# Designed miniproteins, single chains, continued (4): the designs that were tried, part 50

Each design is a single chain, and the fold is of that chain. pLDDT is the mean over its residues in the fold that is shown.

## One batch from the design tools (miniprotein)

Design m13712
Fold by ESMFold2-Fast:
Structure m13712 (fold): chain A 84 residues (1-84)
Amino acid sequence: PVSPVERLEGQKALVVRELIEETDLTPEQVQRLIEGLLNGKTIEALEELREEARKRGDRETAEKIEEALERIQKLDEEIEELLK
């Protein structure tokens, strides 16, 4: 069976996948999110993309990224608690 940490990491990957499917992110932006996920920098990648969306006036994409950020932050808090 999957460990609790692996399950939560899988949920983080699902959040990123849902964001990609729900938004018109470019291939370059998608690559940045995948690289962030693989390197433990998902929050940083999402924050950069949210700021870029805001600068473009793309409120819908910025709001979707903000929702993803909130979900990822909660999952990271759960992982941190399990590793104590």
Scores: mean pLDDT 83

Design m13713
Fold by ESMFold2-Fast:
Structure m13713 (fold): chain A 55 residues (1-55)
Amino acid sequence: MPEYSAEVRKVGDKYEVIVTLTVDGVSYVLERVFFDTEEEAKKYKEKVEEAAKKA
């Protein structure tokens, strides 16, 4: 079954949210979104995780 994950990373002075889809052991990066604050990045990660649970 496809599995969605989201990860927050600090990149320089910004924060990156990486959304990954894993299918049969193969990982695909679906989206990379940059935010100026860690709080905004974490909120986006939570929204992605909630959407994945509903799908």
Scores: mean pLDDT 78

Design m13714
Fold by ESMFold2-Fast:
Structure m13714 (fold): chain A 85 residues (1-85)
Amino acid sequence: AKEEALRLVEEGLALLAAASDPEVSAILRAEAPATLAELARAPPELLARAAAHAAGVAERLAEARPEAREGFLAAAELFREAARL
């Protein structure tokens, strides 16, 4: 369950980066390995909470950035799935 949740978070972060502005995308991609390593060491409950929070952020970005809405919503779905595992 935790390994599958981490895979979904990794995919969600990649989609979030792809939907973001180039500068934000570069930062997200640079920080993703450290974030994933921290979540891998975290309790499953914290991973679920972090994933749920990330989904909410991606959903708000989809509303704020209609031109990138599909990418942000796709990232949000992966984070929501991770939060349910």
Scores: mean pLDDT 84

Design m13715
Fold by ESMFold2-Fast:
Structure m13715 (fold): chain A 80 residues (1-80)
Amino acid sequence: SSSLQRQQQIEQAIQFLKELYKSMKLFEEQGVDVDEVKKQIAKVLGISESDINQAIKAVENGDEKTIKQYAEKLVQALQK
């Protein structure tokens, strides 16, 4: 795999985490059980609930470096 392909996967993962944050915030405002949603997403993606929580917190705080670190971890979990 090329380094460019990996960079594209990381950028997609960053966008996913940012959209996930927006969705979680909307669900929380609607009274949805966001902890159950996070649990299901973590299971599907093969990462921990703690990783999802830390990634969401990084998005909330605008911590681009930490967002990228969790995006890289997500890409690694999804690779064969």
Scores: mean pLDDT 83

Design m13716
Fold by ESMFold2-Fast:
Order: sequence, then structure tokens, then C-alpha cells
Structure m13716 (fold): chain A 95 residues (1-95)
Amino acid sequence: KIKKIKEEALKIVKAELYELYKLGTEVDEETKEALLTIAKRTILELKKGENPVSMPEERINEKAKEFEENYEELPEKYKELYEEVKKLIEELLKE
């Protein structure tokens, strides 16, 4: 169902954002476009019943949890990008 797809996609996005943060990646327009593209691909593959990522589920869950636990410490641009991707995911799941 749509709720499970949304939850899984958000976990993947949180994991990807936390990896970018740990690597010291700057949130610029290129990084934003790349993450939005990852989110779109993730939704499409999950809707098809396909595994959208090569990263093990255990690592995705671990990194997503770290993102949530360290959310207040994240730079503002990471928080803004997460909210933007979350809105995109919700929009894609309306249809």
C-alpha cells in the first residue's frame, strides 16, 4: 500500500542525506537535483515491487535512524532538502 512505499522511500532518503552529511557534502543545486532524482527513481521502483537500492536494508535502517537522532544538529540546508524531498514523495504518491 501507499503508506509502506512512502515509509520505505523516506527511510532511503534519510539514509542518503545522512551519508552526504557524514562525507561533508555541500547541499548545492546539483546535490539537490541528484537527491530529487533518487527519490523519484525510488518511488517508481518501489511501486513496481523492485528493490531501488544496492545498500543493505540493515544499513539503510541504521543511517535513517542516525538522521532522525541527529536531526537537530544537521545544517539548515539538509533539513530544507529533506522537507522538499518529502513533499515530492507525497506528490508522486497522489497519483
Scores: mean pLDDT 77

Design m13717
Fold by ESMFold2-Fast:
Structure m13717 (fold): chain A 111 residues (1-111)
Amino acid sequence: DPAARQEFAGRLLDEYRENVVRFKNFLELAKYYREEARRLREAGLDEAAAKYEEAARQAEKIQQLKDQLQRNPNLSEEERQKLQQEIDEHIEKLREARVEAVAVLTDTRNA
């Protein structure tokens, strides 16, 4: 259903905007994704749950890297740039996992 797909995509975009405002850190975001994955597994939606679990892992990694940047005041500019690049790569993987979760959930509903 294209309308359901658009509504879900809109909800994910709103969720992304709200996550920037509501979640204090990426660990709270990871906890949210793990709780959603649990609910999806209870509903028998194991493939969608696996994508939410992947999103949670990416969020946990982003927070770990951000904490490493904040805790190490003696990092060189090169080391800081490398850590920021790794953060940016994991943010992109988090976005990809969310898009894949939506696609899997949409396909499951249409089957």
Scores: mean pLDDT 76

Design m13718
Fold by ESMFold2-Fast:
Structure m13718 (fold): chain A 74 residues (1-74)
Amino acid sequence: SELVELAKDPDPETRRAAAQLLGGSRDPAAREAVVELAKDPDPRVRAAVREAGLRSTDPEFREAVLAAVEEAEA
């Protein structure tokens, strides 16, 4: 999807917005993109990913996102 492409944008503000929008998706490619954004060098992008994980009602996706953010922040 176009939103998955935005997750790889050179602008961290664009990637932050992509994390917020993709976090609500059930598409496997969108979920993979959010998990990868958990490792983003910009702490604002990682914060948006953490928020997306916390808002998720899918326990597997929530766990994967929150674990990835915790590992990146270690």
Scores: mean pLDDT 81

Design m13719
Fold by ESMFold2-Fast:
Structure m13719 (fold): chain A 91 residues (1-91)
Amino acid sequence: ASAPKISDLKVEQISSTKVKISAKVSGDDLIKVSFWKQKEGEEPEFVGSTTKKEGSVTVDVEPGKTYTFFVKAISKGGTSYSESLTLTVKK
């Protein structure tokens, strides 16, 4: 089986301290979709997971800081990484 395909990655600032990450995943035998944030100058941090093909997480951020977000999807057929989206948090 092929690795899962990640589509429709979206990052949306909800408040001065909250960002919503959402993604759609297609493919067979999906095991896990994990959501990640990386503050500029730091290592990537795991922020949540789902077993659903369409999921979202809301994560804590600091106003005025720049973050990169991505999604990792794991299935019986393999592992895929999304594109990375960068957002500077508005105060």
Scores: mean pLDDT 85

Design m13720
Fold by ESMFold2-Fast:
Structure m13720 (fold): chain A 65 residues (1-65)
Amino acid sequence: SKVYEGGKEGALASGGTEEEAERLGEAIENAKSDEEAGENLRKLGKEGVSSAAASGAGGGARAAG
């Protein structure tokens, strides 16, 4: 999906690893709303994903959608 690809690209552009970018893109794609996407990104942050990668993923997905 465009949201998945945008989120993944945004995470990579922000210094995230391929693994982080994939997880962040999936978290955004699986969200039913922008609010849920934000919650999913916060959960990944608690699991050790970098805040810069998460921020980049959110921006990239928003631009793609």
Scores: mean pLDDT 78

Design m13721
Fold by ESMFold2-Fast:
Structure m13721 (fold): chain A 94 residues (1-94)
Amino acid sequence: MASVPLSKDARLDMAAMEAAAARLSEVTGRPFGVAYTGDSIAIVPVVPADPAEELKVDLEYDAAGNLKSVSVTWIDPSGKVYRSPAVGPPALPA
């Protein structure tokens, strides 16, 4: 029985997604934000997107179901690919 405090998992997920959005903003020069709804997390552009743009978020979880890393890919209307480095939540001391 996983006694995982939901509030801690949500904070780690949000922190990792916010860090990934900030990193994508650095790489692209465009502002990105985060939206969280239940078990769904999304990175969204703060300005209206062109229909030819593509945004993908890759989430990696460990065998215990904890968020391990987040990476984001943005494809601009010309097909140029921008990737954030993988970002994980800070390690908690044991």
Scores: mean pLDDT 58

Design m13722
Fold by ESMFold2-Fast:
Structure m13722 (fold): chain A 94 residues (1-94)
Amino acid sequence: SLEEALAEALEEVDRAVERIKKAKTLEEVREIMEELNERLLEIARRHKLSLADVVELMRTVALRLNEELKDAPEEVRKLVREQLSELFERLTAE
């Protein structure tokens, strides 16, 4: 169920965004993003998402993170982009 997976993923993204906004160091942001990535991997696996579903999940997550963190420091935005790239690699690895 892509719809249920997207809803769960957006809830996890919103929780991560609130934690990132309160984070005092880039190390804390990295830890938050690593935790988010593990939760998103679990969501994708539990819902048995197809490759097309994974692409839609990643697009939805990236758009939400980019919008919510658009005013964040460039170092934070760069780290988030790098972490999302790693997640996409892990989700699409065969």
Scores: mean pLDDT 88

Design m13723
Fold by ESMFold2-Fast:
Structure m13723 (fold): chain A 103 residues (1-103)
Amino acid sequence: SLRQRYMALMDQYIAMMHPGVQARIRQIVADLQAYDARHAFTQDQYDADMARNSGDFIRTMAIQYFMIQQGFAIDDATLQQMIADYQAMIADINAIRQARAAA
């Protein structure tokens, strides 16, 4: 499914990040899981959190990952666009890594 493709791609992208960033993402997701289990957050509440934190790419990404993992509604076009965006970011990271290895 597109969700499985997105989740696999996100796991790959996160694994390419600095260990400190990976730890922050895991902590945000864990906090969201713990909070959602107690309070049953709505789509609107997560959308509001992402809007308030629009300048925090890592938090916004972690919230989107959590929502998709939990089965929140998302249209195929949005999911395909996110897959394309993360594929581009992975390609950029690989290009930087290759350039650094060649230097």
Scores: mean pLDDT 77

Design m13724
Fold by ESMFold2-Fast:
Structure m13724 (fold): chain A 85 residues (1-85)
Amino acid sequence: MEEVEKLLEEAVRLAQKSTAEVATIAYEARIAFKKAKEEGLEKAAEVLDKAARQVREVADRTGSELARETAEKLEEARKKAEELI
């Protein structure tokens, strides 16, 4: 779980350098992840998957490299969370 939390924090840092839209998605994902982690690893992974897809949509729409990197970190965090299930 520590590795998942580290990847999520890295995604939040990248998102803060991007647009307000991407930063908001990452910040909301961090809050939702903390709550979902109490419900179980499957729910935590679902939160990360949703956030990754939302940021990926922004990256595809805007061409933002920072949004793309943020989506990649969220996708990596999701994969690590799924490995713990």
Scores: mean pLDDT 84

Design m13725
Fold by ESMFold2-Fast:
Structure m13725 (fold): chain A 75 residues (1-75)
Amino acid sequence: MPTKEELIEKLNKELGLRPDDLAINYGLALAGGLIQAGIREHLQDLMVEPDTKVKDLPKEVLETIVKAIEKGKAS
């Protein structure tokens, strides 16, 4: 079971996003990345504030995003 820190490191590796980057910028990265519609809906449901950072996202959201990336790569 990956830790929150490991999940954030995975996002940096796969999408080039750092823990201190704004989560809303991650939504933009999803448009061109391996994960899109479903994860974008998750971010919308969380009502992410403009200043919310990737590191401040709940572990469950980070885990879902990382799993979606890994599944896309495995396919």
Scores: mean pLDDT 61

Design m13726
Fold by ESMFold2-Fast:
Structure m13726 (fold): chain A 106 residues (1-106)
Amino acid sequence: SAEEVVRENMERALADALALLAEVRANGYDPRSQTIFLAVLLAQNSELLLNLRKLGVDEETIEKISEVLNEMQRRLLDLLDSGELTEEAVRALIDEATERILEILS
């Protein structure tokens, strides 16, 4: 279902964001890590939107979901750049985005 596709994608996004946080904590912040994370996140978001389209989700709904994903991405990068990226902040942001997307699909 569309809901299952969203949940699976958001679980992957959470895992990748937590892996980035672990890397930053272990080796310090490297701008290349931010670039790699952004590339992975953009690819995952693109795949999510494509899979939702294949399931028959309309373009108006896709656009609303895209806006939520873009906001989540901006907030994650802002927290990373400010040094305020924590496990709690990552989990809260992914959970908020997941709930908003599922509400859009309902």
Scores: mean pLDDT 82

Design m13727
Fold by ESMFold2-Fast:
Structure m13727 (fold): chain A 68 residues (1-68)
Amino acid sequence: MSKEEREQRFLEAVRANLEDMIAAKVPVAAIETFARWMLEEASRSVSPEFLERLRRVVEEALARARAQ
């Protein structure tokens, strides 16, 4: 699997997980806490370019969660 393919699959998995939490009506504060933890952990091991892509996916999901 290429680096780009692996990164894309990871972003899709994160988006799906956050969407599942939103659909399950997990409190917004809990979703935000999970998202912050995930971004903090990722910041220690991934490239800045990948971290920016991940941050965008997270912000899109959080915007949807906050709109509920």
Scores: mean pLDDT 80

Design m13728
Fold by ESMFold2-Fast:
Structure m13728 (fold): chain A 100 residues (1-100)
Amino acid sequence: MKSGDELAEEGVRLGRKGLEAGEAGDGKKGGLLAALGGGLAANAVVLGGDGELAAKGGELALEGGLAAARKGDDATAATAGALAGIGALIQAELLHGVPF
């Protein structure tokens, strides 16, 4: 649906903000933004959005979660961000290669 591309774009935006916050030492903000970005990217793929853009959102979410984890401020949020990013990447790869 049309909202899939919009979710993919928001996933990229929030994943990037998560990475920036995590690198700046705000592990809680970085992890939470990464988790949200990865979740939006995963949902974008499910809703028929741009797989490449969704994969980019997932990659940024994974990097943001890992950056947050390295700072140690909030391990739970950082882990959620990294896992959401990985999930989005897996969904983008699988659904891009499978039309159903």
Scores: mean pLDDT 69

Design m13729
Fold by ESMFold2-Fast:
Structure m13729 (fold): chain A 92 residues (1-92)
Amino acid sequence: SLAEISRELARLLIRLRDAVINKDEKSARQYVEEILELLRRAGVDEESLERARKLIEDMIERIKNAPTLTEQNIILSETLQELIDIVRRAVE
């Protein structure tokens, strides 16, 4: 369901944020691929997956330059909403 996918996306994005803050490049890369695989299984096409990859990469760079948890949470929430919109268009 979209609700289950949205919850799993939120969980993975939080873990990705934590990996980025901790400079754990290996875990960050693994979480990016897990997010994209979740989207692929949800029926997102390859063009939309490429857009999703760019959104996630942009989120990573923005988080690296965000000194406060509040700013990091805003960036994460914006990225989550954009990814949910991609999934919604693919499954509806």
Scores: mean pLDDT 89

Design m13730
Fold by ESMFold2-Fast:
Structure m13730 (fold): chain A 97 residues (1-97)
Amino acid sequence: DAVAAEVRRLLEELLEALRNEDLASQVETLERVARRLAALGDRLGVRAGFTLDAPSEEALREALRVLRDAIEAFLSGTPAPSPEAAALRSYFEALAA
């Protein structure tokens, strides 16, 4: 499926940034990927979206950790380690369905 392949590619790109780049580059890649995923969701009738609510750098780092956990779980087909990561994983699965 072309949509499933695009979702996987976008998440692999974001995971690479989350693992290997500075915080500013992680946020820039996240914003771009989130916009692309939202556009796919709009075309597919998926009502869930992804937004980053981070009032501090510490909250931002925690949100990015949860996001990384969710992406790793989605790409590996393993259970997400937290309810927050599980919710994000379900959103990715809905887009790739």
Scores: mean pLDDT 77

Design m13731
Fold by ESMFold2-Fast:
Structure m13731 (fold): chain A 87 residues (1-87)
Amino acid sequence: SETEELKEKVSLYFVGIYTRFADGDLAAARETFEKLIELLEKNNLPEAKEIAEKAMKEVLASTDVEEVKKIVVEAHKEIIKIIEEKS
C-alpha cells in the first residue's frame, strides 16, 4: 500500500540520518533530513514535517551520538504514528 511504502521510506531516511551522523558526515545527515522533509511535505503531512525539522535542528546541534539516537528514535516513532493515523 502507499502507506506501507511511505513508512518504509521514512524508516530508511532515519537509518541514513543516524549512520551518516555516526560517521561524522553532518552534510550528508542534513541532506538526508532535507529529503525526508520534502517527502513529508509532498505527502501533505505538516505535523510530521514540523517534527522532522525540529529533529534536524537538534541532531545537527548535537555532539553526542547516544542523544542523537534518542532524538532519531522518538522523531521516527511520532512520524510513523501520524502516517498510521492518517490512513
Scores: mean pLDDT 89

Design m13732
Fold by ESMFold2-Fast:
Structure m13732 (fold): chain A 59 residues (1-59)
Amino acid sequence: KQQKFDPLKATKLEKPIPDEEQKYDPISMKPLTPENAVKHPESDYWFTKEDYKLAFDKN
């Protein structure tokens, strides 16, 4: 593509995985579901919403 917008860097609930590419969240080891899984742009790993907040939303 020529150029696109980058409204948000985080891929929160807007782009959750449709299926579990990863079985578990690497932080809490909780099962990833298409409803709670979110990919962080900097880590390229899928996390649950809670773990995403814990690891990246706050230091």
Scores: mean pLDDT 57

Design m13733
Fold by ESMFold2-Fast:
Structure m13733 (fold): chain A 64 residues (1-64)
Amino acid sequence: KKKEDEEKAEILVKKIEESPEELWEKIVKSAIESGMSKEAFEIAKELLEKKGLLKAAEIIRKEL
């Protein structure tokens, strides 16, 4: 895994954890619009699944 993709994924996961569920879709869409790589999203999805945030992981899966 590339270090830059890991750092971006960790930042996205932290934003999702710190935000109410209603904002998760908006946060993910903003990351897509900013040009975050597919690899970074895959890392973020795995991290969210590991943390039990399955609904957030599903949002990422649908947007890929």
Scores: mean pLDDT 80

Design m13734
Fold by ESMFold2-Fast:
Structure m13734 (fold): chain A 72 residues (1-72)
Amino acid sequence: SENSEKGLEYAEKGAEYVKQGNYEEARKYGLLGLEYGMKAVKDGDVKGGTGAALAGIGVLIEAGFVSGEPPP
């Protein structure tokens, strides 16, 4: 669905910000990925929405735990 695709796009942007060490922006995009993933589940796209939500959660975990490693 469009919501699951947007959720995945937001999660991918969040992951990009994690690689850059910009954890504030990474958290924003991780939350958007989770939000749109949950909206997709509500719309009946359970599989796509769950995937997007999990991707967003992954970004949030990486951004929520301050990594001591500088981005490449």
Scores: mean pLDDT 79

Design m13735
Fold by ESMFold2-Fast:
Structure m13735 (fold): chain A 57 residues (1-57)
Amino acid sequence: SAEEAAANARKAALALGLSEEEAEAAGQVMYDSNGDGEKGRELAAKYSPRAAGAAGG
């Protein structure tokens, strides 16, 4: 669900050491997008840009 996607995004952001404000923003994006995969990938790239780029190999 959208709430579950938002909760997962918040947990991931906090686990990476991001601020609560960033975690809330990530959760809000996932909630508003109903867990859209494109939005999820964009957030992942924002959290770990090098890791996101390397994942394509």
Scores: mean pLDDT 70

Design m13736
Fold by ESMFold2-Fast:
Structure m13736 (fold): chain A 100 residues (1-100)
Amino acid sequence: MVEVEVRVEGDLATAEKFVEVKEASPDGSYKEVKITVRVRVEGVRDAQAAAVAESLKTGNVGSGPVAEARRDGEELTVEATVLVKKKDQIKITVAVSGVR
């Protein structure tokens, strides 16, 4: 399992990022990769954040649980887990929503 970290700042926003996976299973089988994303939420009450990870080589999509901010200006950690192959690229989409 490989972990990568991505930081996104925003409220009521969507951000995309690409991450290369250099090391996967040597035999070309699937490997599970956990992506950890830190998100800062500001100007939004009851903010929620979620991450979706997509393998560009396989088209596999993975997601994690929704994280909720208890107050404005809180930093949230969201996770997504996806199955990848060797020499893959992961597209990470983070969506933040809430009540203003």
Scores: mean pLDDT 67

Design m13737
Fold by ESMFold2-Fast:
Structure m13737 (fold): chain A 116 residues (1-116)
Amino acid sequence: SMERDLAIDRLATLFVLIEEAAEGVEDTPENLARRQARIDELRAQFAGLSVEQLDELIATVREAVRAKAAGEPVDADSLRQRLLELGVPQETADRIVKAIERLTPEQARRVLAALD
């Protein structure tokens, strides 16, 4: 459905923005191609999830990024467990949690701004 496809795209984009911000990735043609490949990989991983699972994942991850933007700690173990419960594969959950933990408040604010 269009709603589900949009939710998958939003979630995949959110994950990539977080991963790239945490790694300090700059916009080059090579990095843009790598970004698209990662978005496509994440979209395939999320293709089996319901709209409810996708919306809850977006809300959960955005809340963690907002905490980092405010200079607050994120409970990595709790976040990882929640992502796994919502159907995110373990390797992807581990990667996004590590990226969120690495975010400075400035990087987290840039991620949120890119979503507005």
Scores: mean pLDDT 88

Design m13738
Fold by ESMFold2-Fast:
Structure m13738 (fold): chain A 55 residues (1-55)
Amino acid sequence: MEELIKRLRESKKRLEELKAKAEAAGDQKTAEMNQKGIENLDEMIKSGEEQLKKK
């Protein structure tokens, strides 16, 4: 579980950088796509952390 959460956090940081680059380039569609990916990863991380607390 912890290893999976760590990998999800790394993926989230990568998407955050891609979003920032897309925003700087004026590519709003790519920025929005990366934002959705970030939100999905954030929910998965929260779910995993809550499961870790219960164990």
Scores: mean pLDDT 80

Design m13739
Fold by ESMFold2-Fast:
Structure m13739 (fold): chain A 74 residues (1-74)
Amino acid sequence: SNEYTTITTPDGGVLKLNPLGGFTYKDENVTVTGVFSGNTATVDVTGTKASDFHFPNGSVVTLSPGKNQKITIA
């Protein structure tokens, strides 16, 4: 199977998880590329407005425009 894990957020954003540990996220205001390393992710956020990303486990992360940002997945 060549399918990636796809998660749709309450705001209609789409997160796609790459089997190699990379991911992409896109909504109306931001485009994100990132990579997981354990419980941390390094993200590059392109856009003009911050977006709140709601994880399936109930955690929330604010994705502010900027590159090489490090976030902790708690």
Scores: mean pLDDT 74

Design m13740
Fold by ESMFold2-Fast:
Structure m13740 (fold): chain A 82 residues (1-82)
Amino acid sequence: AVADAIAAAGATSRRPALPDAVIRAVADYAGLSAEETEALIAAGLSADDVRALAMGVLVDRRPLSEEEARAVMAALDAIIAA
């Protein structure tokens, strides 16, 4: 479940948290609910944790090809760098 993934990611984060605005942008891209987005922000996730979680959510919804997975990673990196 997405909520379980958010909790697990937050528990292991050792890096500086991303700004709330960046986390909201990634959550919107991954199609997370408002409740899931607020949980993600509350967890204080790093860039690496947010990338991993968003990728996991997208893969869980449907199988991604290697090319689709690379495109998603590039999109997430662009959002995080903005």
Scores: mean pLDDT 71

Design m13741
Fold by ESMFold2-Fast:
Order: C-alpha cells, then structure tokens, then sequence
Structure m13741 (fold): chain A 100 residues (1-100)
C-alpha cells in the first residue's frame, strides 16, 4: 500500500544519507536530509491517521538519529537550516495530533 511505498522510500533515503555522511559530502547530505524530512513527515502523518503510533515514533527516532549523526561528523553544516527542517516536521505532527 501507500504506507509501504513511503516506508521503502524513507529507508532508501536514510541509507543514502548515512553513505553521504560517511563520505563527507555535505551538499549531498543536506539535499538527502531535506528529502528524508519530507518523506518522513508524510510517513508520520499516514502512520498517525492509521493509528500506527509505533511507526510514527520509530520514524521520528530515525530522523533525530540521522540529524545527530550529521552534527557529530559534519561540523561545517548550516545548523540553522537543519533546525528549521526539524522544527517544520514537528509542527506538522503537532497539527495532525490537534485535528479531530
């Protein structure tokens, strides 16, 4: 289903992001993280709509872990850009949780 496609895309992007981090490719890592945030945002939204709280929390944990890995290994990262993207994802989740 659509959820399985989003899960697959999220995991593929996550793998590519960790490879970019390992290679020190800052530009590629940033682009991949922006796409990962977008896909993760949709995955969390659909997980919550389906009552799959475990999937939503696991997706958020993976996004947080990827962000922490970027900060740890890529000191030249524009931290303000990463904080903006994470803040955006958290706001979307908050809006979904507040909707009846």
Amino acid sequence: GMMDELKKKFEELLKELYEAIKKGDVEKALKLFEELEKVGEELVKKALENGDIELALETLKKLKDAYMEMIKHMHELPHEKLLYLIGRTLRVIGDILDLE
Scores: mean pLDDT 76

Design m13742
Fold by ESMFold2-Fast:
Structure m13742 (fold): chain A 108 residues (1-108)
Amino acid sequence: MEEVIERVRELALRAGVASEEELDRALANGLSKEQLSGLLVSAALLGDEETQREALELAEKMGDKLSAEQIRLILEADRAEKEGNHEKAEEYRKRFQQLINEDLKKNS
């Protein structure tokens, strides 16, 4: 778990999700699995393809199937866009938004 936490911190910093000071403060206060997963999804949204792949691997190692699926959809949307398949990219983005909305409804 310590290695996973350090990798999440590194990805969040690389992707510009939060400052080093904000991340260190959050870590000192103890990050929940839900907070770690949130950082991974945010890193995937803001980061490059390498960051997205590493975020996916970490979400899978954490056993967070929902966050892993969200990150996978981000990665596939970006790949489809890069290939000029804007219609397929929009389908992946729509599915991602559906998963976020479903998660928010369950945690409200």
Scores: mean pLDDT 81

Design m13743
Fold by ESMFold2-Fast:
Structure m13743 (fold): chain A 68 residues (1-68)
Amino acid sequence: MYIRVRIVAPEDTDINKIEEIVRKYGGRILEVPSPTDIVAEIPLDQFSALKQDLEKEFPGVTITQVDS
């Protein structure tokens, strides 16, 4: 099962590194509304691992499950 998530990064965050982490957990980038805002599709079972990895690497990042 896949879910849609929105990732909001702090200023000066390298978005390419966030995209790499998303892909590492089997996710796919759907859109990039701003340089610090990414919408992605990820496997539901990878959500907690992705969130922990992002929060550890980029303090201040937020990741939220969103509806269509």
Scores: mean pLDDT 81

Design m13744
Fold by ESMFold2-Fast:
Structure m13744 (fold): chain A 66 residues (1-66)
Amino acid sequence: METRTLQLSILDKEGNEINLTLEVRDGEVVSLEADDRITPEEKERWRERINKVIANGRATVAELAA
């Protein structure tokens, strides 16, 4: 089964680097780990954004294959 770990660095409101660790299975984010400074709302936004990027990537690859 295709499982990947992605690491992403973002800046918080104070300019501190926050590391996000995302676990992707079959092209969907199944878990998101972040420093406690990330709010639950912010985690959901990032999960949504990453899922959209993955979906767009899959669609683009399928289009190129056709």
Scores: mean pLDDT 66

Design m13745
Fold by ESMFold2-Fast:
Structure m13745 (fold): chain A 100 residues (1-100)
Amino acid sequence: GAARAARLPPRDVERVEAENLELVDEHPFEVHLMDEHGTRTAEPVVATSAEELRAAILEGTRGTGASLGLITSLTDPSLLGFVVAGERTALVSILRLPPL
Protein backbone atom coordinates (compact mmCIF):
# COMPACT_ATOMS: atom_id res chain seq x y z
CA GLY A 1 0.00 0.00 0.00
CA ALA A 2 1.33 3.40 -1.09
CA ALA A 3 -0.23 5.31 1.84
CA ARG A 4 2.46 4.46 4.44
CA ALA A 5 5.44 5.58 2.31
CA ALA A 6 3.86 8.54 0.51
CA ARG A 7 5.83 11.65 1.28
CA LEU A 8 3.92 14.23 -0.73
CA PRO A 9 6.31 15.96 -3.16
CA PRO A 10 6.90 19.68 -2.54
CA ARG A 11 4.73 21.99 -4.67
CA ASP A 12 6.15 24.81 -6.78
CA VAL A 13 3.56 27.27 -5.43
CA GLU A 14 4.76 30.79 -6.32
CA ARG A 15 1.84 32.99 -5.23
CA VAL A 16 -1.27 33.26 -3.06
CA GLU A 17 -4.47 34.71 -4.54
CA ALA A 18 -6.79 35.65 -1.71
CA GLU A 19 -10.28 37.02 -1.07
CA ASN A 20 -11.05 38.99 2.12
CA LEU A 21 -7.48 38.59 3.46
CA GLU A 22 -7.84 41.95 5.29
CA LEU A 23 -9.98 40.09 7.87
CA VAL A 24 -6.80 38.33 9.11
CA ASP A 25 -5.24 41.65 10.22
CA GLU A 26 -8.06 42.02 12.82
CA HIS A 27 -8.40 38.35 13.85
CA PRO A 28 -5.77 35.66 14.53
CA PHE A 29 -6.35 32.56 12.40
CA GLU A 30 -5.26 28.92 12.67
CA VAL A 31 -4.24 27.28 9.37
CA HIS A 32 -4.87 23.53 8.90
CA LEU A 33 -3.16 22.23 5.74
CA MET A 34 -4.11 18.80 4.39
CA ASP A 35 -3.82 16.48 1.42
CA GLU A 36 -6.62 15.72 -1.08
CA HIS A 37 -8.04 13.11 1.34
CA GLY A 38 -8.35 15.58 4.25
CA THR A 39 -5.36 14.19 6.17
CA ARG A 40 -3.32 16.93 7.87
CA THR A 41 0.18 17.28 6.38
CA ALA A 42 1.64 19.38 9.23
CA GLU A 43 0.88 20.83 12.67
CA PRO A 44 -1.57 23.78 12.56
CA VAL A 45 0.05 27.23 12.20
CA VAL A 46 -1.24 30.44 13.81
CA ALA A 47 -1.24 33.59 11.63
CA THR A 48 -1.94 37.03 13.08
CA SER A 49 -1.65 39.05 9.85
CA ALA A 50 -2.37 38.73 6.13
CA GLU A 51 1.42 38.50 5.51
CA GLU A 52 1.83 35.67 8.06
CA LEU A 53 -1.13 33.81 6.54
CA ARG A 54 0.32 34.08 3.01
CA ALA A 55 3.71 32.90 4.31
CA ALA A 56 2.17 29.94 6.20
CA ILE A 57 0.22 28.84 3.08
CA LEU A 58 3.24 29.21 0.76
CA GLU A 59 5.60 27.37 3.14
CA GLY A 60 3.05 24.65 3.97
CA THR A 61 2.02 23.95 0.37
CA ARG A 62 5.65 24.02 -0.84
CA GLY A 63 7.13 22.07 2.10
CA THR A 64 4.41 19.48 2.79
CA GLY A 65 2.73 19.14 -0.62
CA ALA A 66 -0.64 20.09 0.90
CA SER A 67 -3.44 20.66 -1.65
CA LEU A 68 -6.26 21.79 0.70
CA GLY A 69 -6.61 23.86 3.83
CA LEU A 70 -9.06 25.07 6.42
CA ILE A 71 -8.58 28.44 8.14
CA THR A 72 -10.38 29.01 11.43
CA SER A 73 -10.49 32.22 13.49
CA LEU A 74 -9.31 31.94 17.10
CA THR A 75 -11.54 34.88 18.21
CA ASP A 76 -14.55 34.88 15.80
CA PRO A 77 -16.15 31.48 15.03
CA SER A 78 -18.23 33.08 12.22
CA LEU A 79 -15.03 33.50 10.14
CA LEU A 80 -13.92 30.49 8.07
CA GLY A 81 -11.37 30.26 5.28
CA PHE A 82 -10.49 27.66 2.66
CA VAL A 83 -7.29 26.97 0.73
CA VAL A 84 -6.97 25.14 -2.58
CA ALA A 85 -3.40 24.73 -3.85
CA GLY A 86 -2.63 24.19 -7.52
CA GLU A 87 0.77 23.67 -9.13
CA ARG A 88 1.83 27.37 -9.02
CA THR A 89 -0.95 29.22 -7.18
CA ALA A 90 -2.74 28.77 -3.87
CA LEU A 91 -6.29 30.18 -3.79
CA VAL A 92 -7.59 31.44 -0.43
CA SER A 93 -11.10 32.61 0.42
CA ILE A 94 -12.18 33.88 3.84
CA LEU A 95 -15.93 34.01 4.48
CA ARG A 96 -18.08 35.46 7.24
CA LEU A 97 -20.87 33.00 8.00
CA PRO A 98 -24.33 34.47 8.69
CA PRO A 99 -25.97 33.56 12.02
CA LEU A 100 -28.20 30.49 11.63
Scores: mean pLDDT 73

